# Designs tried in a protein design run: designed miniproteins, single chains, continued (5). Part 40

Each design is a single chain, and the fold is of that chain. pLDDT is the mean over its residues in the fold that is shown.

## One batch from the design tools (miniprotein)

Design m17364
Fold by ESMFold2-Fast:
Structure m17364 (fold): chain A 64 residues (1-64)
Amino acid sequence: SKIQDILDNLFSQIDRMVKLGVPRDRLIDLVVRQANDEADRYGLSDQQKKELLEKALKYVEERS
């Protein structure tokens, strides 16, 4: 799905940033900004944007 494609890309970027030692607070800010930008770029609904953010932030919680 489109949401899954965006999530896979976000997860890859999160993994890279974690390996580079980006602090959790900065990582959260960057992920929120990027998820919103991708959602707007692909015309996702508010509900889909919320799902995207929840899943991306959950991944940050599990990886940081």
Scores: mean pLDDT 85

Design m17365
Fold by ESMFold2-Fast:
Structure m17365 (fold): chain A 81 residues (1-81)
Amino acid sequence: MERRLEAEVLLALADMYTAMGKKLYEQGKYDEAIEWYKKAIELYREALSLFREAGDEEGVALAEQRLKDIENFLKEVEKKK
């Protein structure tokens, strides 16, 4: 339960960092957007690890989907450099 809650908190924080990166990208601040996306990727990876330890298959699937989405956003931002 504790690891699952920690994973959910990290996932939420990663979503916030992703939103910040997207906002900066929309403002043309590509280098700053990349930094926030990289921070979000680290948090999503940590959340994924914790969901796996908790045996939360739905949490694992959600974290994997979020990680794939953020990696696609990072590729889009790098293309704009």
Scores: mean pLDDT 83

Design m17366
Fold by ESMFold2-Fast:
Structure m17366 (fold): chain A 84 residues (1-84)
Amino acid sequence: MREILEESLREAILEVLSPLVGEERARRFAEAVLAGLAAVEAGEEPAPEVVATLRELEKQLTEEIDREIAELARKLAEERLAEA
């Protein structure tokens, strides 16, 4: 059952992240998230490389979210101008 839960979590993370950062990068981030969760469950600190990857994920998500919000705002403004 643990492997099924890990696979489901990996799939969910890939589904959310792949459109934002691409499948290859999303897979790397999913593995880092799973490794971090496993370390916490074991009562240990995640490896420094895992922490570094998670910080990279946070930065990428912030940048992509800002980009998507700006793009959505531009689209809405253009649609309103086209309808005027």
Scores: mean pLDDT 74

Design m17367
Fold by ESMFold2-Fast:
Structure m17367 (fold): chain A 105 residues (1-105)
Amino acid sequence: MTPTQRLLRGVLQNAEEDVNKAKSFEDVERVVFGLRFFLKSLIEGLNIKPSVPLPKDERPKSKEEMIEQVETLLKVGLEIADYLKDEESKKRFEAIAKKIKELLS
């Protein structure tokens, strides 16, 4: 496992744990903000050009906006995991996005 794969997996494990403990929209928002910040740092550090831009650094005003941000983060996260050849991180991104959508339903 590369140092970058280890870092990504650690961040995703923490995000998954936080999402499983989330009880409010604000709890989900904190996870989404943390993932966005981390993915931005990885994109810059690895010089990756994602197919779509990361969500703006703005608070989602609705559940619908939160879902759109999560779907964008999932798409970017899957592309980063593909670049890193990290199938476990892909599954964790999908699990996190699914859980957030369930919490917002």
Scores: mean pLDDT 84

Design m17368
Fold by ESMFold2-Fast:
Structure m17368 (fold): chain A 75 residues (1-75)
Amino acid sequence: MDLKTVIREAAEELLKEGVLSEREYRAVMDKLENPSMSLKELAEKYGLSVGAVRRAIFTVYERATKKILAERKAE
């Protein structure tokens, strides 16, 4: 499984659960596709604080990591 796929699925789940706003979800997806983009640029583009962007990215990556670990333990 491609790591990017797991991260995208985690972000979509968090958006559906209401943990991420639409803007936070878009910022995370933009960062995933353009890793060189700064947190400041994402914050300005989506009307978020730098802290909000950083938290959104961390939350998605934490969920993705838990999904990977759960699959490994289920085997």
Scores: mean pLDDT 80

Design m17369
Fold by ESMFold2-Fast:
Structure m17369 (fold): chain A 95 residues (1-95)
Amino acid sequence: SRIEEIKERLIDKWLAAVKKKYPKEMTPEKEKQMREQLRKELDELYERIKAGELNVEELRALFEESKSLLSPESQELAEEVLRAAEELQEIIEEE
């Protein structure tokens, strides 16, 4: 589904960033554990957006105001998370 594609895209980008920074620590077993944890967290995020408990536009505004306080790597990851949340919100609004 489109929702699963969005989640997997974000997970892949996150794990790629971690592997680049910590190549010796990222074993296949650790990657599997992190992938499962990220899927769970994204499922919880989706449920919160669907329930109207998370204001994605407010989070975007907070990110734009505070992004200069983040490292470039953290900024890129936060941007991908917000983009995924915005895409999930659009899917929910279409249903």
Scores: mean pLDDT 77

Design m17370
Fold by ESMFold2-Fast:
Structure m17370 (fold): chain A 97 residues (1-97)
Amino acid sequence: MKEKFEELIKRLEEYAELARTSPDPAVRVAALEGIADLVKQITELAKKYPEFKEEAKNAIERALKVARELSGDPDPAVQAAARRAIETAEKALKELE
């Protein structure tokens, strides 16, 4: 289970980097959608295994910061995907209180 959790965190960090650095708006949208999906998976795993809760919260907070930066992206589709990722991450953090 720890190996699966670490893999999800690594993928979340990879998508956060793609969302921030990709020159292609379609790739940034896909990365933000990937962030939202991974945040949901990480949150469900942390609910089942409380020992992962602190690391899950830290990772989700880092992803939330990236999504907030991209809410100002010049591409409207990227802005919309960023807003959805923000809502997902904020909900996840409340569930992990």
Scores: mean pLDDT 88

Design m17371
Fold by ESMFold2-Fast:
Structure m17371 (fold): chain A 127 residues (1-127)
Amino acid sequence: LIVDDDEELRAFLKELLESRGFEVLLARDGREALEILRKHADEIRLVITDVDMPVMSGLEFLDELSKIAPRIPVILLFDPRNPREVEAYERLSVISEFNPRLELIEKTDDRELFEQRLLEAVERLLS
């Protein structure tokens, strides 16, 4: 499940993962993602989500997800150039440190590096 309000990034991630043999579900925000998770939690093996989403924060989303599907691994995508994401960074970093099912990946201008890091995290979390 991919959760991002950026249509172009959402489409890119879908194409990338489908090229690797994954089936992809899309959500525009955390609320839509939680609705999908309530109906399809047994079919969803991984969540990839933006940390700065409209309607709910990445922390709020993680809290709600933990109540619905506590065993689903999560990749959080963050932009270090976004002041709002920087504000939440320390708490997300602490959660990631002791939760082996949570990884943080930086949105970088180097698309090839971003793709490599993302796919490596996907493989690691699904192993």
Scores: mean pLDDT 76

Design m17372
Fold by ESMFold2-Fast:
Structure m17372 (fold): chain A 81 residues (1-81)
Amino acid sequence: MSVEELREELLALARERLSPGTAAFLEDGVDAILEAVRAGRRELARRQAEGLVSVVGSLAETTDDPELLERTREFVEAVLA
């Protein structure tokens, strides 16, 4: 699956299951990682990805929805490959 497909699946899930503000926060985090990768700032992208996984892990626990964390990990692994 492409990075763009994984991004779209993650953001669609977030918009369906999270508040609009929380979904927007997740989208901003995803886009920041993509911008860091595009700029060749791989170490920054890795740190931003670690932060996003941590935040989404907390959200997944509170929403009783482990799929958010799984989709976030899939996106992060693909984008940092």
Scores: mean pLDDT 82

Design m17373
Fold by ESMFold2-Fast:
Structure m17373 (fold): chain A 94 residues (1-94)
Amino acid sequence: MTKEEIEEAIKKGIEELMKVEKIPEEIAKKIAEKLLEEREKLKKNPETSLEESIERHLRIVEEAAEELKKSGKALEVAEKLLKGVEEYRREKEE
């Protein structure tokens, strides 16, 4: 898998979750902006490892989940996002 393929896969996963759970527009916009910023950083630093790229995107998802929790508008989505990140990290350790 290339770095671009992983970035696109993470983006698609988030978009599909947003589509199902109706994430508030303001929070969806913040997630999109952070994903765009990380994409630009990866273009400037092609030496960034695949593992580092994945961790940066997982961090964006965690931050988005925390903002959803603070808003109180989509707690179920926030919990699903956090659980998904934890499960991914658990599989990587096993």
Scores: mean pLDDT 65

Design m17374
Fold by ESMFold2-Fast:
Structure m17374 (fold): chain A 68 residues (1-68)
Amino acid sequence: LAGVFESLLRAQFFKSGADEDTPIEEALRKSGYSDEEIEEILKKYSETYGIEVTKEDTIRQIAEKLEK
């Protein structure tokens, strides 16, 4: 599960020019999303993967949460 999630986020971050250590909020903002849209996207990620994702989480931190 962690590997699949990491691959999906990596593809999204690649498009935004971010890396694994960039906060997901910053990566999404670079992609042109508003603060409200970012919050909604993070909620969907949390619901989809059964973890709690915040604006400050990086791909690395999200993958770590999936491993727990």
Scores: mean pLDDT 68

Design m17375
Fold by ESMFold2-Fast:
Structure m17375 (fold): chain A 60 residues (1-60)
Amino acid sequence: SEEEKKKKEEKIKELQNERDELMAKLKAQIREDSSRETIDKATEELFQFNLELNKKLKEL
């Protein structure tokens, strides 16, 4: 239905906004500290977020 479609679109937008906020945070952290450890941690956080994002999208 159109209502279910709109709810899914709103949820997708929320998840995209969360991803964008995480990306901004991680980029800021790397700019302050470009060490391998910081980059690896940022990469791991993004990877884990993408796993959860894909899981949530499948539930929609």
Scores: mean pLDDT 83

Design m17376
Fold by ESMFold2-Fast:
Structure m17376 (fold): chain A 72 residues (1-72)
Amino acid sequence: MEELKKKSEEAAKIIKDYRAGKDVTHGEVGKAYRTLLEAKEKGVLTEDAQKIVEEIEKMRDGGLAGARALAA
């Protein structure tokens, strides 16, 4: 579990860098997000990483709701 926790911290930094406007590849962001989701399922997410996951999930849910409203 310590290794996954460490990887989740590194993944959180990658996503923070991407959101700060740094040039990060989509593959790196996707891998980082998957690592955060795995850490969330195993209950080892740090507070910083959990906040990032929550923000991304809110954006996805808002986007889906908006798209559905426009399609109706």
Scores: mean pLDDT 69

Design m17377
Fold by ESMFold2-Fast:
Structure m17377 (fold): chain A 70 residues (1-70)
Amino acid sequence: SMSIIEKTLEEVEKIDPELAERLRERVKEGGPVYALLETAYEAEEEGKEEAAKILFEGAKEVQLEGVLAK
């Protein structure tokens, strides 16, 4: 859902606007789950624990919504 990705983008932007911009770009390339997970791994590698946690939670929510929206 775009609502979940937008909420995640908003929360990440408060912490790291550049990371949020990379997330937005990745959504266009591979979709929301791919974008959230790749950006979460990047945040974790960079030591951005709070941002990584938000991104992993967003990925989980998008995956759950995808199952329920079938």
Scores: mean pLDDT 80

Design m17378
Fold by ESMFold2-Fast:
Structure m17378 (fold): chain A 76 residues (1-76)
Amino acid sequence: SEIDALSEAAKADPELAKKILLERIEEQEKEMRAMGLSEEEIKLIREIYEEALEMALAGRSVEEISEWGEERLAEY
């Protein structure tokens, strides 16, 4: 799981977690643009992933982060 991997990386090495997140965001943004998502949607998804990383670094559970992210995405 992407969130599981991010959470584990954040606990072990915050810089590695940031690098993993950046690589995933870059790959997903490329795919999202190819699928025809708007720049506003892509920006929102990026912001959600960045906030999820901050929550993981703050010690939030995978379940809490996942639920929050799904609710946030459902707004748009």
Scores: mean pLDDT 71

Design m17379
Fold by ESMFold2-Fast:
Structure m17379 (fold): chain A 70 residues (1-70)
Amino acid sequence: STLELAEKAGREALEINGMEVVALLAKAHTLLRHGKTPEEFALADQLRAEAEEGLRRYYEEVGLPLESAS
């Protein structure tokens, strides 16, 4: 049920924003909030890492910091 909830959250996020990064984050956060198993934690970490890697490349391209401006 938690996996189904996570997949639904991802699909809804993708429909709202049309962005894979947002869908990945929504799915990961759902797993972290509602799941408590090691497998669910591992999957959430993978999805977050993929989203953050995409953002890292974007910040490198435009020269922005990964955190808020100083």
Scores: mean pLDDT 69

Design m17380
Fold by ESMFold2-Fast:
Structure m17380 (fold): chain A 101 residues (1-101)
Amino acid sequence: MAEEEARGGEESGEGAKHGAEKGTGSGSASAGVSGIGAATSAYLAGKANGDEEGAREAMERGGEAALLATKGGEKGGEEGKKLGEEGGEKAKEAAKEAAER
């Protein structure tokens, strides 16, 4: 179901935020992987709804969110945390929008 894919996107988005909050090194790697997961979940949610155009848009938004989360992990500290939070939230939003179309 599309809702299950959106849930996967939310969980991956939270993982991206949490990874970025840990800072560089391990945090950067975790944020990137989780961000990619969120992007993939958003794409699959769109596909499950039969909205191929929406799925494509969700994938683009998820990809951007993943890049922000990864950069957050690389910077570390408070600035890294902010970037990770922004990336994670965008990934979650993309997944939800894809599921609701």
Scores: mean pLDDT 58

Design m17381
Fold by ESMFold2-Fast:
Structure m17381 (fold): chain A 80 residues (1-80)
Amino acid sequence: SKAEIGQKSIETSLKGLEELDPEFAKKVKELLESISDPEEFAKKLNELALEKQKTLSPIEAAVLAIEISAIILGKKLVAE
């Protein structure tokens, strides 16, 4: 189902974020638990990602962008 694909995408990308920054990954998990609306979640996560991006190398920032995009898409798929 779309929800199963979305959940797997979220889980995989959270592991990627944990390798990049465990504390940031924890904040993303808290956001996933606290915000049910996919659009509100995407706005808050993008704000958090923009701040985090400032602390990273260009390659790490690119990895962050990919993982964040996958989590946002996964959240939308779960909500359908």
Scores: mean pLDDT 86

Design m17382
Fold by ESMFold2-Fast:
Structure m17382 (fold): chain A 56 residues (1-56)
Amino acid sequence: SEMIEFAKEVIKELLEQGKSRKEAIDEATKVLMEKFGLSEASAKMVAILAYNELLK
């Protein structure tokens, strides 16, 4: 999914900057809402899924 790959890139950058898991997910949620027009709930689900994919 394009949204998941984009979210993974955003989260990777935030984690590299020293942000916590919660901070990275919260910021990625905001970016996904702005870029793709998602609701907060939908964007947060995508951000969490992207974070979990990074742990593989």
Scores: mean pLDDT 85

Design m17383
Fold by ESMFold2-Fast:
Structure m17383 (fold): chain A 75 residues (1-75)
Amino acid sequence: SAADRSAASTLGSLAADIRLHGMSKEEAIAAIEKAREQGNLTEEQARRAIERVEEGRGSEDMARRLLELAQELAS
């Protein structure tokens, strides 16, 4: 859907920011929550993104997991 493609784009941007700035898990979760508050992610999409980030081991792995979620939403 258009909403899923928009969410995938948002998650891709968040993944890039996490990787480029070496964000902590707390910073990554805060960024996802901010995207939800701005209407760029639904509550459910943000919840799924936070779950993926919580499983991550450092910024590179968190970014990869968000890109995997973005790909799932775009499918």
Scores: mean pLDDT 87

Design m17384
Fold by ESMFold2-Fast:
Structure m17384 (fold): chain A 69 residues (1-69)
Amino acid sequence: SVEEVYKELLQKAEERFKELGRVPSVQEIRDLADEIYETAVEKYGLPDGVAQEIVSRVVRHLVELAREF
């Protein structure tokens, strides 16, 4: 399901964010967004619009986490 893909990609993004130990740069966020999009389309076969929505949801969550730093 789309929700299961979102949860898996969110977990991987959170792990990468945690490994940084600091607020990610704009470029690091962009690179991560591109990687998530590619994975959603290429690995999971999701349509462009659905993949973009997953990217937006993950990035929004990471931005909220960054506010705690």
Scores: mean pLDDT 80

Design m17385
Fold by ESMFold2-Fast:
Structure m17385 (fold): chain A 115 residues (1-115)
Amino acid sequence: MEAEEKEKEEQLLKAIDEIKEKILEKLEEATKSGDLKLVKEVEELLRLLGEGAAGNQEALAEVARRLGMEEAAELFENNELSEEVRKYIAEKIQELMAKLFDVKDKLGIRKEDLE
């Protein structure tokens, strides 16, 4: 009956799912518009998520802030990431990376065009 601890863990996982959905939305917009800025934004968000998966809470909070998720940013700043949460982030990054590569290939974008 540690409702607060369980609630915080569930809130962390839900916030990660919301981040994934927002990034997928940006990738869909990039595919429809051909906007290279959206592709670059997603690439930077995925880099920061990678740092979060490695245990960098500040990097994960920055992702949330860039997506307008202030409550999620505060949640990530104030709660240490468990190994399970970090593994979950890594799984979502793999899904998003696959989608990003598909979008870049479809738009004919090379890494040098975004760096």
Scores: mean pLDDT 80

Design m17386
Fold by ESMFold2-Fast:
Structure m17386 (fold): chain A 78 residues (1-78)
Amino acid sequence: SLSPEEKVSLAVKQLVEDESKWDEALETLRELIETGDRETLLMVRHALDLLLTYADLSEEQRNALEELLGEVDEKLAA
């Protein structure tokens, strides 16, 4: 099975390279946010920040990633 770091890397690759895997990648990130420890949450947060800053995203895609970033920040503040 993949480590959390490997799952983050795979999800990021899917989000930037394969539109057909967008929903699968988002679900992977959601699971990592729900079940992950603090180190996993920080890795997900960093990945989302980079995607929102540098990736060429539609409005719908940007909104979805911003919602996930909010969920990560809420969990990190708890």
Scores: mean pLDDT 85

Design m17387
Fold by ESMFold2-Fast:
Structure m17387 (fold): chain A 75 residues (1-75)
Amino acid sequence: SEEDEKILKEIEKLVDQAEHIARTSTDREQALAELREILKKIRELGDKITDPEMQIKATALELHVLALIVELELA
């Protein structure tokens, strides 16, 4: 649906922001806080998606941001 496509694009923008933060941030605590806020927003947006194919894509993007958080926590 048009709504699902709009939500997925919004999630993709949040993932791009998360990747930028993870790559460029020198403040680990601030980066972790920002990434966790992005993850929360992605989860809230993903819950609104009704198309199964778009749900799978949203879940993959959510897991990508979660992986960035875990990597930064282990650093």
Scores: mean pLDDT 89

Design m17388
Fold by ESMFold2-Fast:
Structure m17388 (fold): chain A 65 residues (1-65)
Amino acid sequence: EEEIERLRKAQRIIDALAEHGPLTVDELAELVGLSKEEVQRIVDELVKDNIIRKLADGRYALPTD
């Protein structure tokens, strides 16, 4: 199901951010093996849900204060 696959992809993005620190969409796409378009959609949803944050420099990170 699309929902389950999206959750798996979102978890891979979260894991990459936890392991590598703040990352751009391009870096996330390379690390998780997804298109930049797909990563952008997932990170937009995660930011809306306050699961991750977009930093001032355009990178994404876990909300660690």
Scores: mean pLDDT 80

Design m17389
Fold by ESMFold2-Fast:
Order: C-alpha cells, then sequence, then structure tokens
Structure m17389 (fold): chain A 55 residues (1-55)
C-alpha cells in the first residue's frame, strides 16, 4: 500500500539531495530492522484491542 510508495518517495528525495546509492542502501537495511520491531508492537496492540472488543 502507501508504505511502498513512501519508501520510493524517500529514496528519490535522498537521491535528489545528493546521497550516494550505497548510503541509501545502508539506510534501507536499517529501516527494515526497525520496521520489523514496529510490526511486533503493532501486532501486540491489535491483540489488546481485540480482547477489549470481546470482553
Amino acid sequence: HMEELRKKVRRKAAEMAGYSDEAIELYSKGAENTSKALEVDIEEHKKRYEELKKK
């Protein structure tokens, strides 16, 4: 969805700012690790929300 589009936009902006492809790749790898951690937190939050709806 929009997440894919946002990644492309941010990469284009970095290229326009003069960042090297190598620097962009390193940043992308770091972002992937952060995104996984955030996904775990979101999943936990969804479970809590569903529990509230059931009880």
Scores: mean pLDDT 61

Design m17390
Fold by ESMFold2-Fast:
Structure m17390 (fold): chain A 57 residues (1-57)
Amino acid sequence: MEEEEKRKERLKAAVDRLAAQGYITPEQAERIKKLADEGKIEEADRLLTRAYLAHQA
């Protein structure tokens, strides 16, 4: 669906920004983007949230 493709692109853009700012590691960013490319958008989103919160903890 077009909605899912746009969600995937927004998620990948957010991942790139957070990695560039140092809030997540490049390895976490690559894993999250791989999940998004596999259509596992919910899993990718959950992993991104977990990685971001782990950085703050």
Scores: mean pLDDT 78

Design m17391
Fold by ESMFold2-Fast:
Structure m17391 (fold): chain A 69 residues (1-69)
Amino acid sequence: NAQELKKKAQDSADRAIAAYQAGNLPELRKALHDLQKIYLEAKKNGDEEAIKTIEEADRRLEQAVRDLL
C-alpha cells in the first residue's frame, strides 16, 4: 500500500544518508539501489508522498557529497 511504500522510502533514505556519513560505500550502494526500486514503484502507483520523501533525501545526500568532494 502507499503508506508502506512511504515508510520503506524513509527507512532506505535514512540508511543511505547514514551510510554515506559513515563512509560505508557498500551499504550506501545497496540503500541507493533500494531507494531507486521504491521510487519506481511509487511513480507507478502515484504515491506522491513517497516520491517527495525520496527526492528530499536525494537532495540532502547530494549536498553532503558536494561538501566532501
Scores: mean pLDDT 78

Design m17392
Fold by ESMFold2-Fast:
Structure m17392 (fold): chain A 70 residues (1-70)
Amino acid sequence: LLARASRKAAAGQPVSAEEVTALLQEGVRVLGKQAGIPQSDVDKILSLDISSLSEVAHLLGEGDIEGALK
């Protein structure tokens, strides 16, 4: 399902808000784990609204772990 949504976005096809939210949540889980962030902190981040979740995903992708944990 996430792989389908990701492929759809990469192909420039329209993606629903629910698919975008699922992709952001999965991205935060993967990047947070790779950055060594505790699962409890990742779970707190995943409880944020979609706009905050998008910002956290961007910061984690840039390696700004301190900024992501605010």
Scores: mean pLDDT 64

Design m17393
Fold by ESMFold2-Fast:
Parts: structure tokens; C-alpha cells; sequence
Structure m17393 (fold): chain A 65 residues (1-65)
């Protein structure tokens, strides 16, 4: 996976997070971000973005419950 493909994946997950209104949608966002975190070609900036997405999704799940 190229850095550009990883960045496209991050952008797609950020878009999904922005549109998420249910716990199930937010859990899918977390799963997608965790899958991208397993990529060997992550930059520190991309790792930080994915961790921030996971934290934001977890906070939104807590607010919805």
C-alpha cells in the first residue's frame, strides 16, 4: 500500500466519521482506522490522524449511549 493510498483511506474514514450518526457507523470508523494502523508505510502524521479518528469516534459513541 502506498502513502497516497493510505492518505486516501484516511480521507474516506474522516468522511465516514463526519456522516456517522449511529454507534454501528462509529464502530465501523474505528475498525477502518485500526486496519489502516497496521500498514507498514505509515508516517507519524498519518498515525496521529488515525489515532485522533479512533478517539473522536469513541467519544461520539459515549455521547450517544
Amino acid sequence: MTSAQIQAGITAIQQALAQATTVDQLQRVIQGAQNLLTSPNLTPAQTAQLQAIIAQAQAQIAALQ
Scores: mean pLDDT 82

Design m17394
Fold by ESMFold2-Fast:
Structure m17394 (fold): chain A 82 residues (1-82)
Amino acid sequence: PVADLLRRVAELARELAKAVENGASDETIQELYERLKAAVDELAKHDPALAEAVKAGIDSAVQNRDAEGLRALAETLERRAA
């Protein structure tokens, strides 16, 4: 179900936000970013427009080291899954 996938993307976004906020290694951040992108690619099979918007938000937040932006994205996806 799309709702389970939205929750998975939100979980990964929160993990990435925590890693960024806690100053995790570049290797850890990169691994979490790749896992998050893979989950967004799965979302694209069901909702390509939403997946594109989510990917743009993730890329922007990662480039800017914006942990709050990643958490806000996760909250939005969690609300959509409810």
Scores: mean pLDDT 86

Design m17395
Fold by ESMFold2-Fast:
Structure m17395 (fold): chain A 87 residues (1-87)
Amino acid sequence: SELIEKIKELLKETLGLEELEDKIVKEFLEKFEETLKLNKPRVESSELYKLYKNNTVENLVKIFEIFLSRFDEEVLEGLRKKVLEEL
């Protein structure tokens, strides 16, 4: 889907990777969707929930960018390290 492709590009850009496995993209997509569902009642007045309510592809990409920016640096470094382990 278009959303998966855009998420893949954002992950590649954020992690500084030239190639990214669909497996990793799917794991991030699952965590992204779960985070939105779990936080929906608590963030009703937040910009994240407002973007989610009016879900264009552009708005979903923006939500994902915000989600990535809030990822634990330890998690991002760990993920980058595992992908680059073959270096």
Scores: mean pLDDT 63

Design m17396
Fold by ESMFold2-Fast:
Structure m17396 (fold): chain A 75 residues (1-75)
Amino acid sequence: NLVNGLSLYVQASDYASQGDFDRADQLLQQASDLFSTSTTTTQQDADISQGMVLFSQGDFDGARRVFSDLRRRLS
């Protein structure tokens, strides 16, 4: 479920922004497992990639906004 995976990415971004990287890593892994079974459009893939790039750069607030916006559009 793509929406559930995005919810986990949002939660991971929140935990990472608070310095709880262990919890963030667990949630990212769970979300990746959900995305591996999900059908996505090219635009959705681009938005997910943008969020992950921001996350990798330490911009957890930026990542959270991207994932939260995409989740809202799919809900």
Scores: mean pLDDT 80

Design m17397
Fold by ESMFold2-Fast:
Structure m17397 (fold): chain A 65 residues (1-65)
Amino acid sequence: SSHLQRLREQTEQAYASLPKEKAEELRKLNREIAEKLRAIGDRTQAYLDARKAGDKKAAEEAAAA
């Protein structure tokens, strides 16, 4: 976790060296990318959870036979 925090701090320091307008534009793009990646992750997790539940149910039915 500290690695990601350190990378964020280094990124903020890099943005501080840029003109304000360019720094704001890059921050906006980074937020949009992060939101899209989070949505993909959420959908992937829901799919995996559904498959995991299905596999467990199939195993229970097989054990009852």
Scores: mean pLDDT 73

Design m17398
Fold by ESMFold2-Fast:
Structure m17398 (fold): chain A 65 residues (1-65)
Amino acid sequence: SSMALQMARDRAEVTVEMLVRRGVPKEQALKSVEFNIDSLAEYYNLSEDQKKEILEYARELIEKA
């Protein structure tokens, strides 16, 4: 569902913002986000492609922080 994908993406974005705001080092932030996205993918029944898209989006946000 496109709504589930949007909700999962928003949740991942909030997680990245929280980690960046707390000053978590980029390598540790990436590992934390990867684990969080795995949980979101299970909860929202995301496909492997959708999970990969959210993970790449989160990596981009961390790199630009």
Scores: mean pLDDT 83

Design m17399
Fold by ESMFold2-Fast:
Structure m17399 (fold): chain A 70 residues (1-70)
Amino acid sequence: SLLHLDDGKPYYGKFPESKEMIKALQKLFGLKEDGNMDEELAKAVKEFQKENGLEEDGIVDKETLEALSK
């Protein structure tokens, strides 16, 4: 899995810096896989959080990673 919640390294306050992780998120949300962290990706994360009953803060934390890893 590209999003491994068991490594003990959640992201707080900002998206991951790695281009590959950003691309993985973009692919999961059906966005262009350009590896750029932008407002569209942040909105996609918030929509995902809303659909999964999570707080719509746009933070890719442990709860968001767990939901993405299902």
Scores: mean pLDDT 66

